# Designs tried in a protein design run: designed miniproteins, single chains, continued (5). Part 101

Each design is a single chain, and the fold is of that chain. pLDDT is the mean over its residues in the fold that is shown.

## One batch from the design tools (miniprotein)

Design m19730
Fold by ESMFold2-Fast:
Structure m19730 (fold): chain A 94 residues (1-94)
Amino acid sequence: SRSQAQQVRDQTNQTVTDSIKMYTDNYGLLSDDQRQQVRQMMTQMNNQGDNSINYADNSVNTGNQQDLDNANNYRSNMQNINNQMQSMLNGVRS
């Protein structure tokens, strides 16, 4: 539905905003290698999020369950990357 597509967009934008803040807040605690790793994770996360939003928007136009399933799969991938990034950033606070 349009409401589900909007929810995917809002959640994706929030995840991106939160990840940028977390990276910025911990920047001084990270090694150069860790900073590169986080930048790569953020790039992958953005790619997954963009695909999720595109499929969610397509699901509104097509009414096709497959488009919604694809949107959810990309969201799941984005969450997995975000969880990995959070775990790494928590480690540097030890």
Scores: mean pLDDT 83

Design m19731
Fold by ESMFold2-Fast:
Structure m19731 (fold): chain A 109 residues (1-109)
Amino acid sequence: MTEEEVVAEVLRQVRGRLVAEKIEGDNKVYVFLRDDGGVVAVGIASDDPEEIEKTEKLARELALEVARRHGLTDKPLVILLFRKEIDEEGKEVYVPLDGRGVDLSGAAA
């Protein structure tokens, strides 16, 4: 899955609009507002556990900023994480970290 395909798929599923994005090195975060007022963050990280953790934190922080700005702090926050891999042909491929992306909202601590 390419980066453009990830963004397009999220837009189809979320039925919302892109309202914020942030790029930090090779890591990218996109935040969407759903038509129902929910907030969805999509993080794309390099294939490194430390970069994945950094991208998750960045996605969560940006989504919370968007939620506060729009008065949506009482709505569920969904975070979807993708790992960027390089295939045998040198092409970038984006893989969900937990089979479909990880909703970390409500995961047992």
Scores: mean pLDDT 69

Design m19732
Fold by ESMFold2-Fast:
Structure m19732 (fold): chain A 62 residues (1-62)
Amino acid sequence: GHMEGVRRLAEATGISLEQAENIVAAYAASEGEGREVILRNLSRDTGLSLEEARELMDEALA
């Protein structure tokens, strides 16, 4: 669910829960290429693979 995905994202990246929730909210408000930009930025900034970033975001949106 949403809170589990947000916690997972924060744990995997080392960012705060508040920062993770803000990124998830931005991703939820975006579509298509906008979502891809968010995933690429998250991957670059945190060292996650693009696939790992997408899986964590999708889990947080479930």
Scores: mean pLDDT 81

Design m19733
Fold by ESMFold2-Fast:
Structure m19733 (fold): chain A 95 residues (1-95)
Amino acid sequence: SEEEFEKLLKEIDSLIDEAVTLVNQAREALKNGDYETAKKLIEQARSLINELREKIKKADELATTPEQKRKITIAYFNLLALEAEVFLLEKQIEK
């Protein structure tokens, strides 16, 4: 339903904002040499990214209009960007 789609979209937007905040905090922790804090923040970001992926899939199944499909496409781009940033941060910790 349209109402269910809009609710999921709001939840998706909130998860993206939270994940971006955690990624930025992890980056600052790494810059300061705080690998323990960075690792915890990256693990939290991974958890949010997994939840984000599941909610995007559910919203995608509900998307029927071109406008709704565009919003889902934007959400997938944000998901891919977050995945890439977290992957790079994880590789910095492994060094």
Scores: mean pLDDT 89

Design m19734
Fold by ESMFold2-Fast:
Structure m19734 (fold): chain A 54 residues (1-54)
Amino acid sequence: GPLDEEGLERVARSIAEGGGGPREAEAVLRHAGQGTEENIERVTRIALEEQRRR
């Protein structure tokens, strides 16, 4: 089923740990079958915010 908010946050943390951004978020979400524009934008935003806090 669709990823919930916590699922999207977990993906975002994984992207942030690897130093990734929009490209990596899109690739991971598309591979998981969750590559909607809304999901990609949300995960990218969270991942970049996580990187800025580190």
Scores: mean pLDDT 77

Design m19735
Fold by ESMFold2-Fast:
Structure m19735 (fold): chain A 71 residues (1-71)
Amino acid sequence: SLEEEKEKKLKELEEEVKKIKKLIEENKKKFEKEKEKLSEKEQKIEEEQIESFERMVESIKKLELENIEKE
Protein backbone atom coordinates (compact mmCIF):
# COMPACT_ATOMS: atom_id res chain seq x y z
CA SER A 1 0.00 0.00 0.00
CA LEU A 2 0.94 3.68 -0.32
CA GLU A 3 1.23 3.92 3.48
CA GLU A 4 3.71 1.02 3.59
CA GLU A 5 5.77 2.70 0.84
CA LYS A 6 5.88 5.99 2.82
CA GLU A 7 6.89 4.13 5.99
CA LYS A 8 9.67 2.35 4.10
CA LYS A 9 10.94 5.66 2.64
CA LEU A 10 10.94 7.30 6.10
CA LYS A 11 12.87 4.35 7.57
CA GLU A 12 15.40 4.41 4.72
CA LEU A 13 15.83 8.19 5.14
CA GLU A 14 16.39 7.80 8.91
CA GLU A 15 18.98 5.05 8.32
CA GLU A 16 20.87 7.10 5.69
CA VAL A 17 20.85 10.23 7.89
CA LYS A 18 22.15 8.12 10.80
CA LYS A 19 25.00 6.77 8.63
CA ILE A 20 25.94 10.27 7.42
CA LYS A 21 25.86 11.69 10.98
CA LYS A 22 28.15 8.84 12.09
CA LEU A 23 30.62 9.76 9.33
CA ILE A 24 30.48 13.43 10.41
CA GLU A 25 31.23 12.42 14.02
CA GLU A 26 34.16 10.22 12.90
CA ASN A 27 35.49 13.16 10.86
CA LYS A 28 35.14 15.45 13.92
CA LYS A 29 37.10 12.97 16.06
CA LYS A 30 39.83 12.78 13.41
CA PHE A 31 39.94 16.60 13.23
CA GLU A 32 40.30 16.90 17.05
CA LYS A 33 43.13 14.34 16.97
CA GLU A 34 44.99 16.15 14.14
CA LYS A 35 44.11 19.71 15.28
CA GLU A 36 47.55 20.26 16.90
CA LYS A 37 49.26 19.78 13.51
CA LEU A 38 47.07 22.37 11.73
CA SER A 39 47.51 26.15 11.57
CA GLU A 40 44.79 28.38 13.08
CA LYS A 41 43.60 29.18 9.54
CA GLU A 42 43.42 25.48 8.57
CA GLN A 43 41.56 24.67 11.82
CA LYS A 44 38.97 27.38 11.07
CA ILE A 45 38.47 26.11 7.50
CA GLU A 46 37.96 22.51 8.72
CA GLU A 47 35.49 23.63 11.42
CA GLU A 48 33.52 25.73 8.89
CA GLN A 49 33.43 22.81 6.41
CA ILE A 50 32.13 20.40 9.09
CA GLU A 51 29.46 22.92 10.18
CA SER A 52 28.46 23.56 6.55
CA PHE A 53 28.15 19.81 5.91
CA GLU A 54 26.00 19.36 9.05
CA ARG A 55 23.70 22.19 7.88
CA MET A 56 23.41 20.65 4.39
CA VAL A 57 22.49 17.23 5.84
CA GLU A 58 19.74 18.78 8.01
CA SER A 59 18.40 20.75 5.00
CA ILE A 60 18.34 17.64 2.79
CA LYS A 61 16.61 15.67 5.56
CA LYS A 62 13.89 18.36 5.85
CA LEU A 63 13.32 18.47 2.09
CA GLU A 64 13.11 14.66 1.83
CA LEU A 65 10.68 14.50 4.78
CA GLU A 66 8.47 17.19 3.20
CA ASN A 67 8.50 15.36 -0.16
CA ILE A 68 7.47 12.06 1.50
CA GLU A 69 4.69 13.81 3.45
CA LYS A 70 3.35 15.63 0.34
CA GLU A 71 2.76 12.29 -1.41
Scores: mean pLDDT 79

Design m19736
Fold by ESMFold2-Fast:
Structure m19736 (fold): chain A 75 residues (1-75)
Amino acid sequence: SEEKVKEQAEKLIKDIKEVLKTLPLSEETKKKLEELIKKAEEVKNSTELSVEEKEKKLKEITGEALEILKEEYEK
């Protein structure tokens, strides 16, 4: 449902914000995560995307966030 997708987007945004608040991250990584917050907000607020398209984009953003964090700590 549209409501479920909005809740998923809000949770993702909250989770990324918590990471930014709690973890010692480089400024480059912080900027990348802040851009993902913007993307998640755009998906949440889009009137043009279907529920399925929003779910797909939120999964992609989640994957990008995990990859960014992996790159930060696996070097």
Scores: mean pLDDT 84

Design m19737
Fold by ESMFold2-Fast:
Structure m19737 (fold): chain A 65 residues (1-65)
Amino acid sequence: MQEVIDEASLSVLEIQASLAGAEVEERDGKVVITLKNVSEEDKELLRRAAKNLEKVTGREVEILE
């Protein structure tokens, strides 16, 4: 159950990031989101999504600009 929730939450974040022009990768057990030429509205959406992922999965999320 936890694995399914983890995969689904990560997939949603990856889709949102891709639509916003951001990159998502896994590094040393954490999720890294790289923002390049992303609008301020999309940055806020991605920060919110990252916080939700941390709450749901317990994984660390790092945002790079």
Scores: mean pLDDT 75

Design m19738
Fold by ESMFold2-Fast:
Structure m19738 (fold): chain A 96 residues (1-96)
Amino acid sequence: LAEEGIRLGREGIRLGREGLRLGREAVRRANKESVPLAIAAALRGIGAIFSGRLAIELAENAQSEEQAQLAVRLGRDGIRDGREAIRLGREALERS
């Protein structure tokens, strides 16, 4: 019933973790051109993980339709931020 919020939250966490991994790897290999992108990837990855975790917690404890819908929105935001983190991390690695 709140299953979509949980599913989307888990996907946001998965993508955010990958973005964070790529961002951290890019920071380790960084030159002056790639550092800002690597940091941006890591921070967006962290944000995606946080939004995904909140989506799951809110979905599991939802007491209203409004709370369940907010969980879905947070999960979608987590996915969007996670995808962007991966894109930025890949770009940073290409510039390293």
Scores: mean pLDDT 85

Design m19739
Fold by ESMFold2-Fast:
Structure m19739 (fold): chain A 71 residues (1-71)
Amino acid sequence: MAEELEEEAKRLIEEGKADEAVEKAKELANLGASEKAIEIAKKAGEAGADATKYTSALLLAIGTELDKELA
């Protein structure tokens, strides 16, 4: 599931749908795949995604990663 979402997000970035890739990054973070979510959010931002959207997704993913390390 997480691998499938990552693949889909990369495809969306290649198609110029960076904002949709940000939504996939949030989904990855919700599944606990925080490292993948961080990577996808950064790539979407580099591809021109809305700054508010990808920053929100990135912060969510970082929070998930910190919770995983601390809990």
Scores: mean pLDDT 77

Design m19740
Fold by ESMFold2-Fast:
Structure m19740 (fold): chain A 105 residues (1-105)
Amino acid sequence: MTVLVAIDPDPAALEALAARLRAAGAADEVYTFEATEEGVEKAIKLIRELRARDPARSIIAGALARDAEGVVYLDGSIAPHDSDAEVEEAIRRIEEDMKKLVEEA
């Protein structure tokens, strides 16, 4: 089971990514938040709650990024059964990326 948690100022980009991942069977649940400080806080809280409920879940999370070809992606991930230290480091990086997007928005 894979859960997507994303933040972006463009809701159309979020919906397009969510639709693509659902169609590919790559994400079972999708949660999106506004590119605001409150949105980041809610997203990080949800990631921690999802991990605490089921450590077998894959979580793909972050600020929505675009590559040189315009392909939309998320680069933050928490794998099934990652250690507490690996999860905390991943959450720290995800939160920093989300906060950077909010500051640039």
Scores: mean pLDDT 74

Design m19741
Fold by ESMFold2-Fast:
Structure m19741 (fold): chain A 58 residues (1-58)
Amino acid sequence: EEEREAALREIAEKLNAIGDAITAGIELLRGNEEAARAAAERAGVSLEEAREIAELLA
């Protein structure tokens, strides 16, 4: 409980990274490669990983 705020920030960061990874996949499906690359960099995933996410979402 003493580290509750730190734990919540870490969870929020992980959720934001997941959201950015999904956004990268969606942008690839839309043909926006530059936007997908930027989202992948924010998520800490490669463009190749973003393509795999796009395949899962398609």
Scores: mean pLDDT 78

Design m19742
Fold by ESMFold2-Fast:
Structure m19742 (fold): chain A 77 residues (1-77)
Amino acid sequence: MADELLKQAREASKKGDFKTAAELYEQAAEVYESNGDYGKAAFYYRLAAIAYEKSGDTEKAEELRQKADELARKYFG
């Protein structure tokens, strides 16, 4: 369930484990996307991107920012 992934992501972030937090936020975003909740998916892809940036994975962060923007445009534009 996405709520459990989000709890684990927040705990990882508090410990400074930004790579694990990023992966968990990305998984939560994928769950919301598969359920058709593109707004929440876009939001959590952005959180994953921020966590990937903090972990040093700039390429993955940019990829997820673009995906979040595409999902937001599809649902709100």
Scores: mean pLDDT 85

Design m19743
Fold by ESMFold2-Fast:
Structure m19743 (fold): chain A 70 residues (1-70)
Amino acid sequence: DPNDAEAYFNQGLEYFKRGEIAKAIELFEKALELDPNFARAYFELAHLYRLLGEYEKADEYHRKGVAILS
């Protein structure tokens, strides 16, 4: 299903595997627009923002993912 959160998340993983970090972030953010409780998308965004040196934003996304799992 190309319009659900999991489809956008899987597309984001493919772009990340190709090194297209900006496109991967866009797709993970779209997954969260469709499912704000998609904890894995928060953790992937945290990882990518750390790779970009955006440590504060990475920590915020990581905390949001942990909160959803609690």
Scores: mean pLDDT 86

Design m19744
Fold by ESMFold2-Fast:
Structure m19744 (fold): chain A 74 residues (1-74)
Amino acid sequence: PLDKEKMLATLEKLLEEGEKLFKEGKIDEAIKVFEYTIEQAKRAAELFKDDPEVVAKLEKLKEEAEKKLEEAKK
């Protein structure tokens, strides 16, 4: 079985990486990282669908990534 805690930590690190890239002016790279984070969060939510607490955390991470993606696309 996949470690849900490790998956959540990995997605949080991806959000941090994307934000760092955006602050450095690497907008295209930041967009790619946020898009990847959203995709991985969606896949993980489907994988852990029977764990509503984990799904809620993944949905929050997805929403944060979507917000950052919209900001980067300006």
Scores: mean pLDDT 82

Design m19745
Fold by ESMFold2-Fast:
Structure m19745 (fold): chain A 61 residues (1-61)
Amino acid sequence: MEELKKRIEDLLKKAAELVNSGQVEKAREILDLINRAKEALESGDYETAKKYIDEAEKLLE
């Protein structure tokens, strides 16, 4: 899923911005969710990967 990979890249950029703005805890939670999404993608579990990406994006709202 190329779309999920792009969403992960966007989330990584946002996490870096959060670290720079002092929101380190929120950045850490997003990075943890990204790592879980990557593990799910590697195992072919696209449904689980999407759920973790959706959760990380909600933290940015």
Scores: mean pLDDT 82

Design m19746
Fold by ESMFold2-Fast:
Structure m19746 (fold): chain A 95 residues (1-95)
Amino acid sequence: SHMEEAEELLKKAEELLEEAEEYLKKAKEALEKGDKKSAKEYAEKALELAREAKELAMEALKLAESKELILRAIGLVLRAIGLEIDAERILKEVG
C-alpha cells in the first residue's frame, strides 16, 4: 500500500512539474517581449506548481522503500528546486 501511494504521489509530482515547466517557458517568453505583467503571473504560477510538486515528492520519499522510488523522488525534488530558482529569478527581474 505504501509503495502504491508513493507511486501515485510521484506521478502527481511529475504532472505538476510539467505544468510548472510550461508556465516557466511562458514567463521567459513574456519577459523577452517586455510583458512584465504576464511574466510575473506565469512565474508565480510556475513557482506555486513547483512548490506543490516538491512537497508531493518529499512525501513520496518518506513512503519509498525501494531504491528506484527513492532515487525517482530525489530527482523530482531536485527538478522542483531548479524550477523554483528559475521562477524566483524572473520575479526579481520584473521587480
Scores: mean pLDDT 92

Design m19747
Fold by ESMFold2-Fast:
Formats: C-alpha cells, structure tokens, sequence
Structure m19747 (fold): chain A 54 residues (1-54)
C-alpha cells in the first residue's frame, strides 16, 4: 500500500521537510520515539505493525 503510506506520511509531515516529529507519531502510532522520523523509518514502522498481524 505505497500510496497509503505516502499519504499518511504527508499528513504528519506538515513542515514539508521530510521529517515527522517522533512525539506526534508516538501519539498517533505508539512507536519507540527515537527522535524525528523520516520516510524510510515511517515505512519500517508501518510494515512491522502489518507483519505482526499477518
């Protein structure tokens, strides 16, 4: 679901700098919070959650 992931990332990346605040992502997705989250890390987090359910 690449388009879904891109749309989700864009929603969180309101600054348009290609990074998501870990705090906002934790609130929405409950990640570990290792700092600002870039697109590849966002994808890994989403893929891991989907794999856990598959």
Amino acid sequence: LPQRFIDSFRVFDKDGNGLISAEELITAGDIDGNGDVDFPEFLVMMARRMSAST
Scores: mean pLDDT 59

Design m19748
Fold by ESMFold2-Fast:
Structure m19748 (fold): chain A 82 residues (1-82)
Amino acid sequence: SVVERVRRVAEEEAEALENELAKEAIRLAGEAVAAAVEGDLERAAELEAEALELAAKLSPEDQEKVLEAAARMAEVVAEALA
């Protein structure tokens, strides 16, 4: 399923990082995307807000890694819609 693929990508991207806040931001972003795919837009927005709040506390380098992970998750969703 798309949800399983998104969660797998989020975990793979999180495991590649050493910063615990960056890992948590990526996992929250993954759960936000999963919630959106399942149609729970309210929960998706809440999880996205939490992920963005954590990402704002990161270094520019770790913020870039979180954005790259989010782009990979978006690609998984786009592939499923094609």
Scores: mean pLDDT 83

Design m19749
Fold by ESMFold2-Fast:
Structure m19749 (fold): chain A 100 residues (1-100)
Amino acid sequence: MEELKKQQELVDSLTAAADKAVELARKYIEQAEKNKGSKEAVDLYEKAIRAYETAAGLYEQAAELSKDPEVQAELQKRANDYRTLAEEFRKKAEELKKSL
């Protein structure tokens, strides 16, 4: 009982940290899109990519600690979704670098 409560608190903490990393990534993307065609936009996309990768890692850690199969599946899905999104923005950043 006490051990499960500590694991749940850690899962909640990791999930909250991942959510904040996602919010930060979204803000970087919005700024990058406002600065299209600049080196600043590339740097902002790279910051967003790192933030999404951080979020994915935190969601994966939370999933591994979760004892609820439905919560575990949801967190694993979020990790995969944000890892995919990071890869999409990586391709966009590389394409933009070629245009500079």
Scores: mean pLDDT 85

Design m19750
Fold by ESMFold2-Fast:
Structure m19750 (fold): chain A 55 residues (1-55)
Amino acid sequence: VERLKKLIERYEKNIEWLKKLLEKAEDPRTQELLKKAIKNGEQMIESARESIEKS
């Protein structure tokens, strides 16, 4: 449980950083990659939270 909570914190920080990069990104390709990375990170956090809740 502790390990998953630490992972969630790291993913949250990474997502915030990616969102800041997305705001500054002007290239459509870069924007798409950042949006996908953010989406994946959010899904990982959600899955980890569900795992903690069910476990």
Scores: mean pLDDT 78

Design m19751
Fold by ESMFold2-Fast:
Structure m19751 (fold): chain A 113 residues (1-113)
Amino acid sequence: MEQELKAREEIEKTLAEFEKRVDELVSRINQARAAGDTAAYQAALDELRDLVSEAVTKIRELLSKVTDPEFRKELIDYVEKKLEEIAKRLPPEGAEFVRQAMEALRAYADELL
């Protein structure tokens, strides 16, 4: 139980840090779009892709420490809900990165079950 709760707390912290960094990138994306700066827009999307990859890698590591299959499923459902909320705030390209990451996370979770 304590190990499961620690994994949840670390996942919640990882998602909160990810969301904060995404909000900063969304601001930069919107500024680049308003300015017509294609290079700055693409750079912000590249940073978003790397950020999504880093967050998913950390979440996968944390999920691998969860031994209770039902609790693991609840954590995955929580992560997917949070990622869906974040994706709604992104341009289509950014939302696609998040959706691909969610599919990879679900596939990984199914392998652990």
Scores: mean pLDDT 82

Design m19752
Fold by ESMFold2-Fast:
Structure m19752 (fold): chain A 58 residues (1-58)
Amino acid sequence: GREEDLEKLAKDPEKAEEAQRLGVRGIVTRDAALLREAAALYEELGAPVVAQSLLDAI
């Protein structure tokens, strides 16, 4: 679940921070391309639940 995603994100904090930055920017600017890029980074980090939450925001 989400707790497992958070554990994965904690193992690569720099990449997780970049994904979060893109995700926040995508939400604020309503930019679907940024949300998809952030979701792809979260999936690479092993956080599919977080990634899907961003895609659902599109």
Scores: mean pLDDT 80

Design m19753
Fold by ESMFold2-Fast:
Structure m19753 (fold): chain A 105 residues (1-105)
Amino acid sequence: DAKAYFEKGLELAKEGKVEEAIKYLEEAIKLDPNYAEAYYYLGLLLWGQGKVEEAIEYLEKAIKLDPNYAKAWYYLGGLYKLLGKEEEAEEYFEKAKELDPNFKE
């Protein structure tokens, strides 16, 4: 089921098998389109491959499904900063800090 594909995707990612991990996470999303964590990790793996625009789309889907997903807000901030969009990046980082005290110093 979706969870089994998700867990196998994370295992493959830890082994450095990024392309295989992506396929398992895509299957998890196909089986459960509301799987916020699967969108989040797929976004991170796509960013690791330099697929910045696709990474943003998946992380935006993660925060749409779970608006309290502080890590997804944080990494969206990082991606917008990478694109030179400093104002948008600051808004995403502030939202992450609002949701998770570990992002506040």
Scores: mean pLDDT 87

Design m19754
Fold by ESMFold2-Fast:
Structure m19754 (fold): chain A 65 residues (1-65)
Amino acid sequence: PSEEEIDLEVRLALSIIQATVAKKAKDYETALKYYREALSIARQLGDENTAKILEEEIKKLEKEM
């Protein structure tokens, strides 16, 4: 993998962690922000499985707001 791909993979992981922590704290606005960032990165990486999971989480979270 290239350095830019590794950076994106790290940013993806951190965004998911931040989103999950915010969601567990019921900070849905912050969780949604980080899930959207993670989705953008997953799509840029071509990670279809992660993108699908993030799309479902965003959809579920928007329903709870």
Scores: mean pLDDT 84

Design m19755
Fold by ESMFold2-Fast:
Structure m19755 (fold): chain A 65 residues (1-65)
Amino acid sequence: EKTEEIKKKIEELKKKLLEAIKKGDLDTVEELVGEILDLLSKIEDKEERDKIEKEIAKEIDEILY
């Protein structure tokens, strides 16, 4: 898959992850984290991976803290 396709899928999964966190749905959180990590592993460009990981971590931090 192209990086753009992977980024789009990660963005959609991120939105679902944030909703699951807000609801306290731990089973869904675990599944979505696994899917996001799998998609991130398919991105060969380390800088792109690091950027996406930081963006996701920041949004989770803003919800939790």
Scores: mean pLDDT 78

Design m19756
Fold by ESMFold2-Fast:
Structure m19756 (fold): chain A 78 residues (1-78)
Amino acid sequence: EEKEKEIKKYENEAKRYESGAQYFDDLAAQYEALSEKLKDNPELAEKYRQMAENYRQGSADFKALADEYKKKAEELKK
């Protein structure tokens, strides 16, 4: 049925965005750790902190998208 396929599509998209959010959180943690090691290069340390912040924002955006797709799937189950 078309409805079942669309539900599965939205659930799969939600799962992909959740995985992407985790990937961005992992990258953010790596850049945060790298910035702490760059005490002798404050400009590069600041750049890595900004990259970590951008990845944290990307993770938040992906979590919001995952929630939207979960909501679309649930609406179709009615």
Scores: mean pLDDT 85

Design m19757
Fold by ESMFold2-Fast:
Structure m19757 (fold): chain A 120 residues (1-120)
Amino acid sequence: GREEALARIEALVEEALAALKAGDVERARAALREALATVGEARRAGLLSELEANAIQTALAAALSALQAGDLELAEESLELARRAVEAARAGDTEAVREALREANERLRALDDAGKLVSP
């Protein structure tokens, strides 16, 4: 259900953050791709609102693009943003979800402008 999906996304974000802190880029990428897939599945199953799915997915996409570009600091910051988006969704805090989506879109635009955007 919804809570199980949010808990799994959170666990994968935590795994990606731990992998980045350990310098394990391959593990971080694998966890990040699985988190993106999990958000897509939860969205299709109607377990997340469009706003919640967009906020989490956009933050994760920014993290993946930053990671592929070798910007580990931006990757970590974007994963922290994804964590905040998951917490806001779990709390039903629509304002916090909207703020997370705004920040994630700004990060993706900056990455796109720099030619660093990775296709999903």
Scores: mean pLDDT 87

Design m19758
Fold by ESMFold2-Fast:
Structure m19758 (fold): chain A 89 residues (1-89)
Amino acid sequence: YEITDEDIAAVERAIAEARAAGDAERARLLELVLRLLELQKNGEPEEKIREVLREALDLHLETVLARNPGATEEQRAHAEAQREKLLAE
């Protein structure tokens, strides 16, 4: 899949919308997605891409848990397992 300037612009617009809505969590996650797309478009080494992906997945997990303080241990374990699975790809 080719990362285009249009793809980057779409994420930048989503960041602006999230900031305008006061959704700092979403804005931060989208900023990491933007960085990931820029690294992929520039042909950066997989290791750098994986570092940003790890940070994005960690932040996403923290955001999900923060929004669901009543989440069960099973729900938390599932989210952590999904994060580990994505990082193993």
Scores: mean pLDDT 69

Design m19759
Fold by ESMFold2-Fast:
Order: sequence, then structure tokens, then C-alpha cells
Structure m19759 (fold): chain A 89 residues (1-89)
Amino acid sequence: DRQALIERAKAELPALVAETRANSPPELAPYIELGERAARLAIELAEAKLAGRGEEVAALEKEAEALRAELRELAETDEEAIRLAEEAE
């Protein structure tokens, strides 16, 4: 049952995010936030698709593309910062 899977994901996500935050170094907080947003978008997309809300599905897919771009930019910024720090030894 797709509805039951969606409800399970909604119920379990807050605890999984809280546990991940508690067990992760502070430097990973931006990545954890993006991960939480991605999971939430996936749940909303599944709900919209199940309800037949085609326009909402299209909008959520665009939000997912924007989120992937944010993740890429964050990863590229971190790589640049690491490279500069290594040069500054």
C-alpha cells in the first residue's frame, strides 16, 4: 500500500534526522539539512503523484532539481575551502 509507505516515511523521518544530527559533527549540518529537505520533497512528490496532482508533481520535481543544484554548490564550496586550507598548511 503506497499510502502506508508514505505514512511510515512521514512518521520515521523526524527521528532519523534527529539521530543523524546527534551523531554527526557540526560541519555536516548543512548536508543533513539538505538531506532532510530531499526526503521531505520525495514524500510530498509521492503524495502528489498518488493524488493525481500533476501540476504539483511538476513543481516538486523542479524543487528537487533546485535542491540538487544547492547540494552541488555546497559540495564545490567545501572542496574549494579544503583545497585552500591544505595550501595554507
Scores: mean pLDDT 77

Design m19760
Fold by ESMFold2-Fast:
Order: C-alpha cells, then sequence, then structure tokens
Structure m19760 (fold): chain A 69 residues (1-69)
C-alpha cells in the first residue's frame, strides 16, 4: 500500500506541474526512483491515451464536415 500511495502522490504532483526534482525532495526519494516510477506508470497508459486521442480526432473531423456543409 505504501508503494502504491507513493506512486499516486508522484502522479498528483506531476498533474500540479511539480518538477521531478521538487517531487523527489517532497517525498524524500532519489530523483532516479521518481523517474523510474513515472516512466513505468505512463507506459501502461500510453496506448489508452493514444486510442482516446484517435477517437477525439474522429469527432473533430465529423464536426468540421457538418459545419462546412
Amino acid sequence: SEEVEIRIKILELIKNNKTVDQIAEELGLPKERVIELVSEIIKEFKNKVKTYQEYLDMLDEKIAELKAA
């Protein structure tokens, strides 16, 4: 649970525009550990974000088509 809590805090701090250095300092972790944890989690979600972006692009295309007609 502690490891999961640390990972959540890292992501929340990134969402709030904190730098890796600031996150490492606030959580008392080595910078390399912060980078490692962020990298692993982001890789897991990259495909989901890409797929969702493709969906949004399709919606934008259809909206543009309808407005231009």
Scores: mean pLDDT 76

Design m19761
Fold by ESMFold2-Fast:
Structure m19761 (fold): chain A 69 residues (1-69)
Amino acid sequence: GPLEKEARELLEEARRLAEEGRFEEAQKLMHQADELVKQLEKQGDLESAKEIREELERVERLGVKAVID
């Protein structure tokens, strides 16, 4: 759905920024993607949310951490 697509696009850009060493910018996009994952979970789209969380973890392995409140 639209939220899943937006989250994936944000994570792809975050991955690119992380690979360039632009970790602060990557972290901002990861935070936005995490908010979309929370919306997917609230809608009951648990499978899509899981897939996006796995992508978040892949970007985190590049040294980026999402800011979670």
Scores: mean pLDDT 78

Design m19762
Fold by ESMFold2-Fast:
Structure m19762 (fold): chain A 76 residues (1-76)
Amino acid sequence: MAELEEAVALIAARGAALQSLAKSERAKELIAEATRLAQEAARALLGDGDEERARELAERAERLLSEAMKIIAEEK
């Protein structure tokens, strides 16, 4: 449980950091969607106790952040 809570918190922190670096609307859009999924993961985990759903949402959020990082790298 604590491991997944930490993962969700780290995804949110990484999203915030990437948002400060993102210049394109596409990168910002992906970060916003990842943040939304991280918030849903936190709600599923802490509100509903649905660890499986929280893990799935967290994994999707990480994939979107990875995509945003690729775009940000190409912006330079």
Scores: mean pLDDT 80

Design m19763
Fold by ESMFold2-Fast:
Structure m19763 (fold): chain A 112 residues (1-112)
Amino acid sequence: VVDKLISALNHEDEEVRANAAVALGEIGDKRAVPALIKVLENDPSPEVRAAAAEALAEIGDKRAVPALKKVLSKEKNPYVREHIKAAIGYLEKDDSKLRSLTGVNQLFYGTS
């Protein structure tokens, strides 16, 4: 399942790519981290980049932090910037008790 979702991150349809990123975040498999970082850095769609940032935070792998900070420095879209800031905050702090990403999921897909 994870390998098929990683392949879907390269789909022509931006909705398919965004949905694949969200599903990878919900699964929480660290094997998706390199593919999600590539999407975060290179995807033309702001919605897909925001979904990748959210997924990286949900997976909880701190190796994503440098990529999130790099993209934040270049990102002009305020919607994507807020998702990246939330992801960085979650990953860098011992915030496991606060579930701060629940609000991010509600903003993007409603109830996750």
Scores: mean pLDDT 75

Design m19764
Fold by ESMFold2-Fast:
Structure m19764 (fold): chain A 72 residues (1-72)
Amino acid sequence: MDPEKLREEALKRLEKDPNNWEAYAILAQAYIELGDYEGAVEYLEKALEIRPDNPAAQAALKKAKEKLEKLK
């Protein structure tokens, strides 16, 4: 799916429910596909604030941070 369409869908979900952790995870996935690992980290951290016990989000956050470290 087009990352821009994923972003638009997730933003519409957040307008209805700002505590929708799945919408933040979808935003993070869109940013990963666009190569924006800083944006991905931000939205994964927001998803984990709402749902801390989420293995998929925890794994994605670790991977995104590893990508950022390789840019040093």
Scores: mean pLDDT 79

Design m19765
Fold by ESMFold2-Fast:
Structure m19765 (fold): chain A 55 residues (1-55)
Amino acid sequence: SEADIEEALALAREVMERAGVPEARIEQSLATLRALLEAHPEALPYYLAGLRKEA
């Protein structure tokens, strides 16, 4: 769902910010991740579970 995609992107941002990734790289990475999750919604539960553990 869109809500799950937004949660995954928010958690991915948190992980990248904690790792000190520059904002421009975060924006590019999140755009790529959104495109991936929209193209492959079957992958969303796995990404979300992994990101919830890391954030």
Scores: mean pLDDT 84

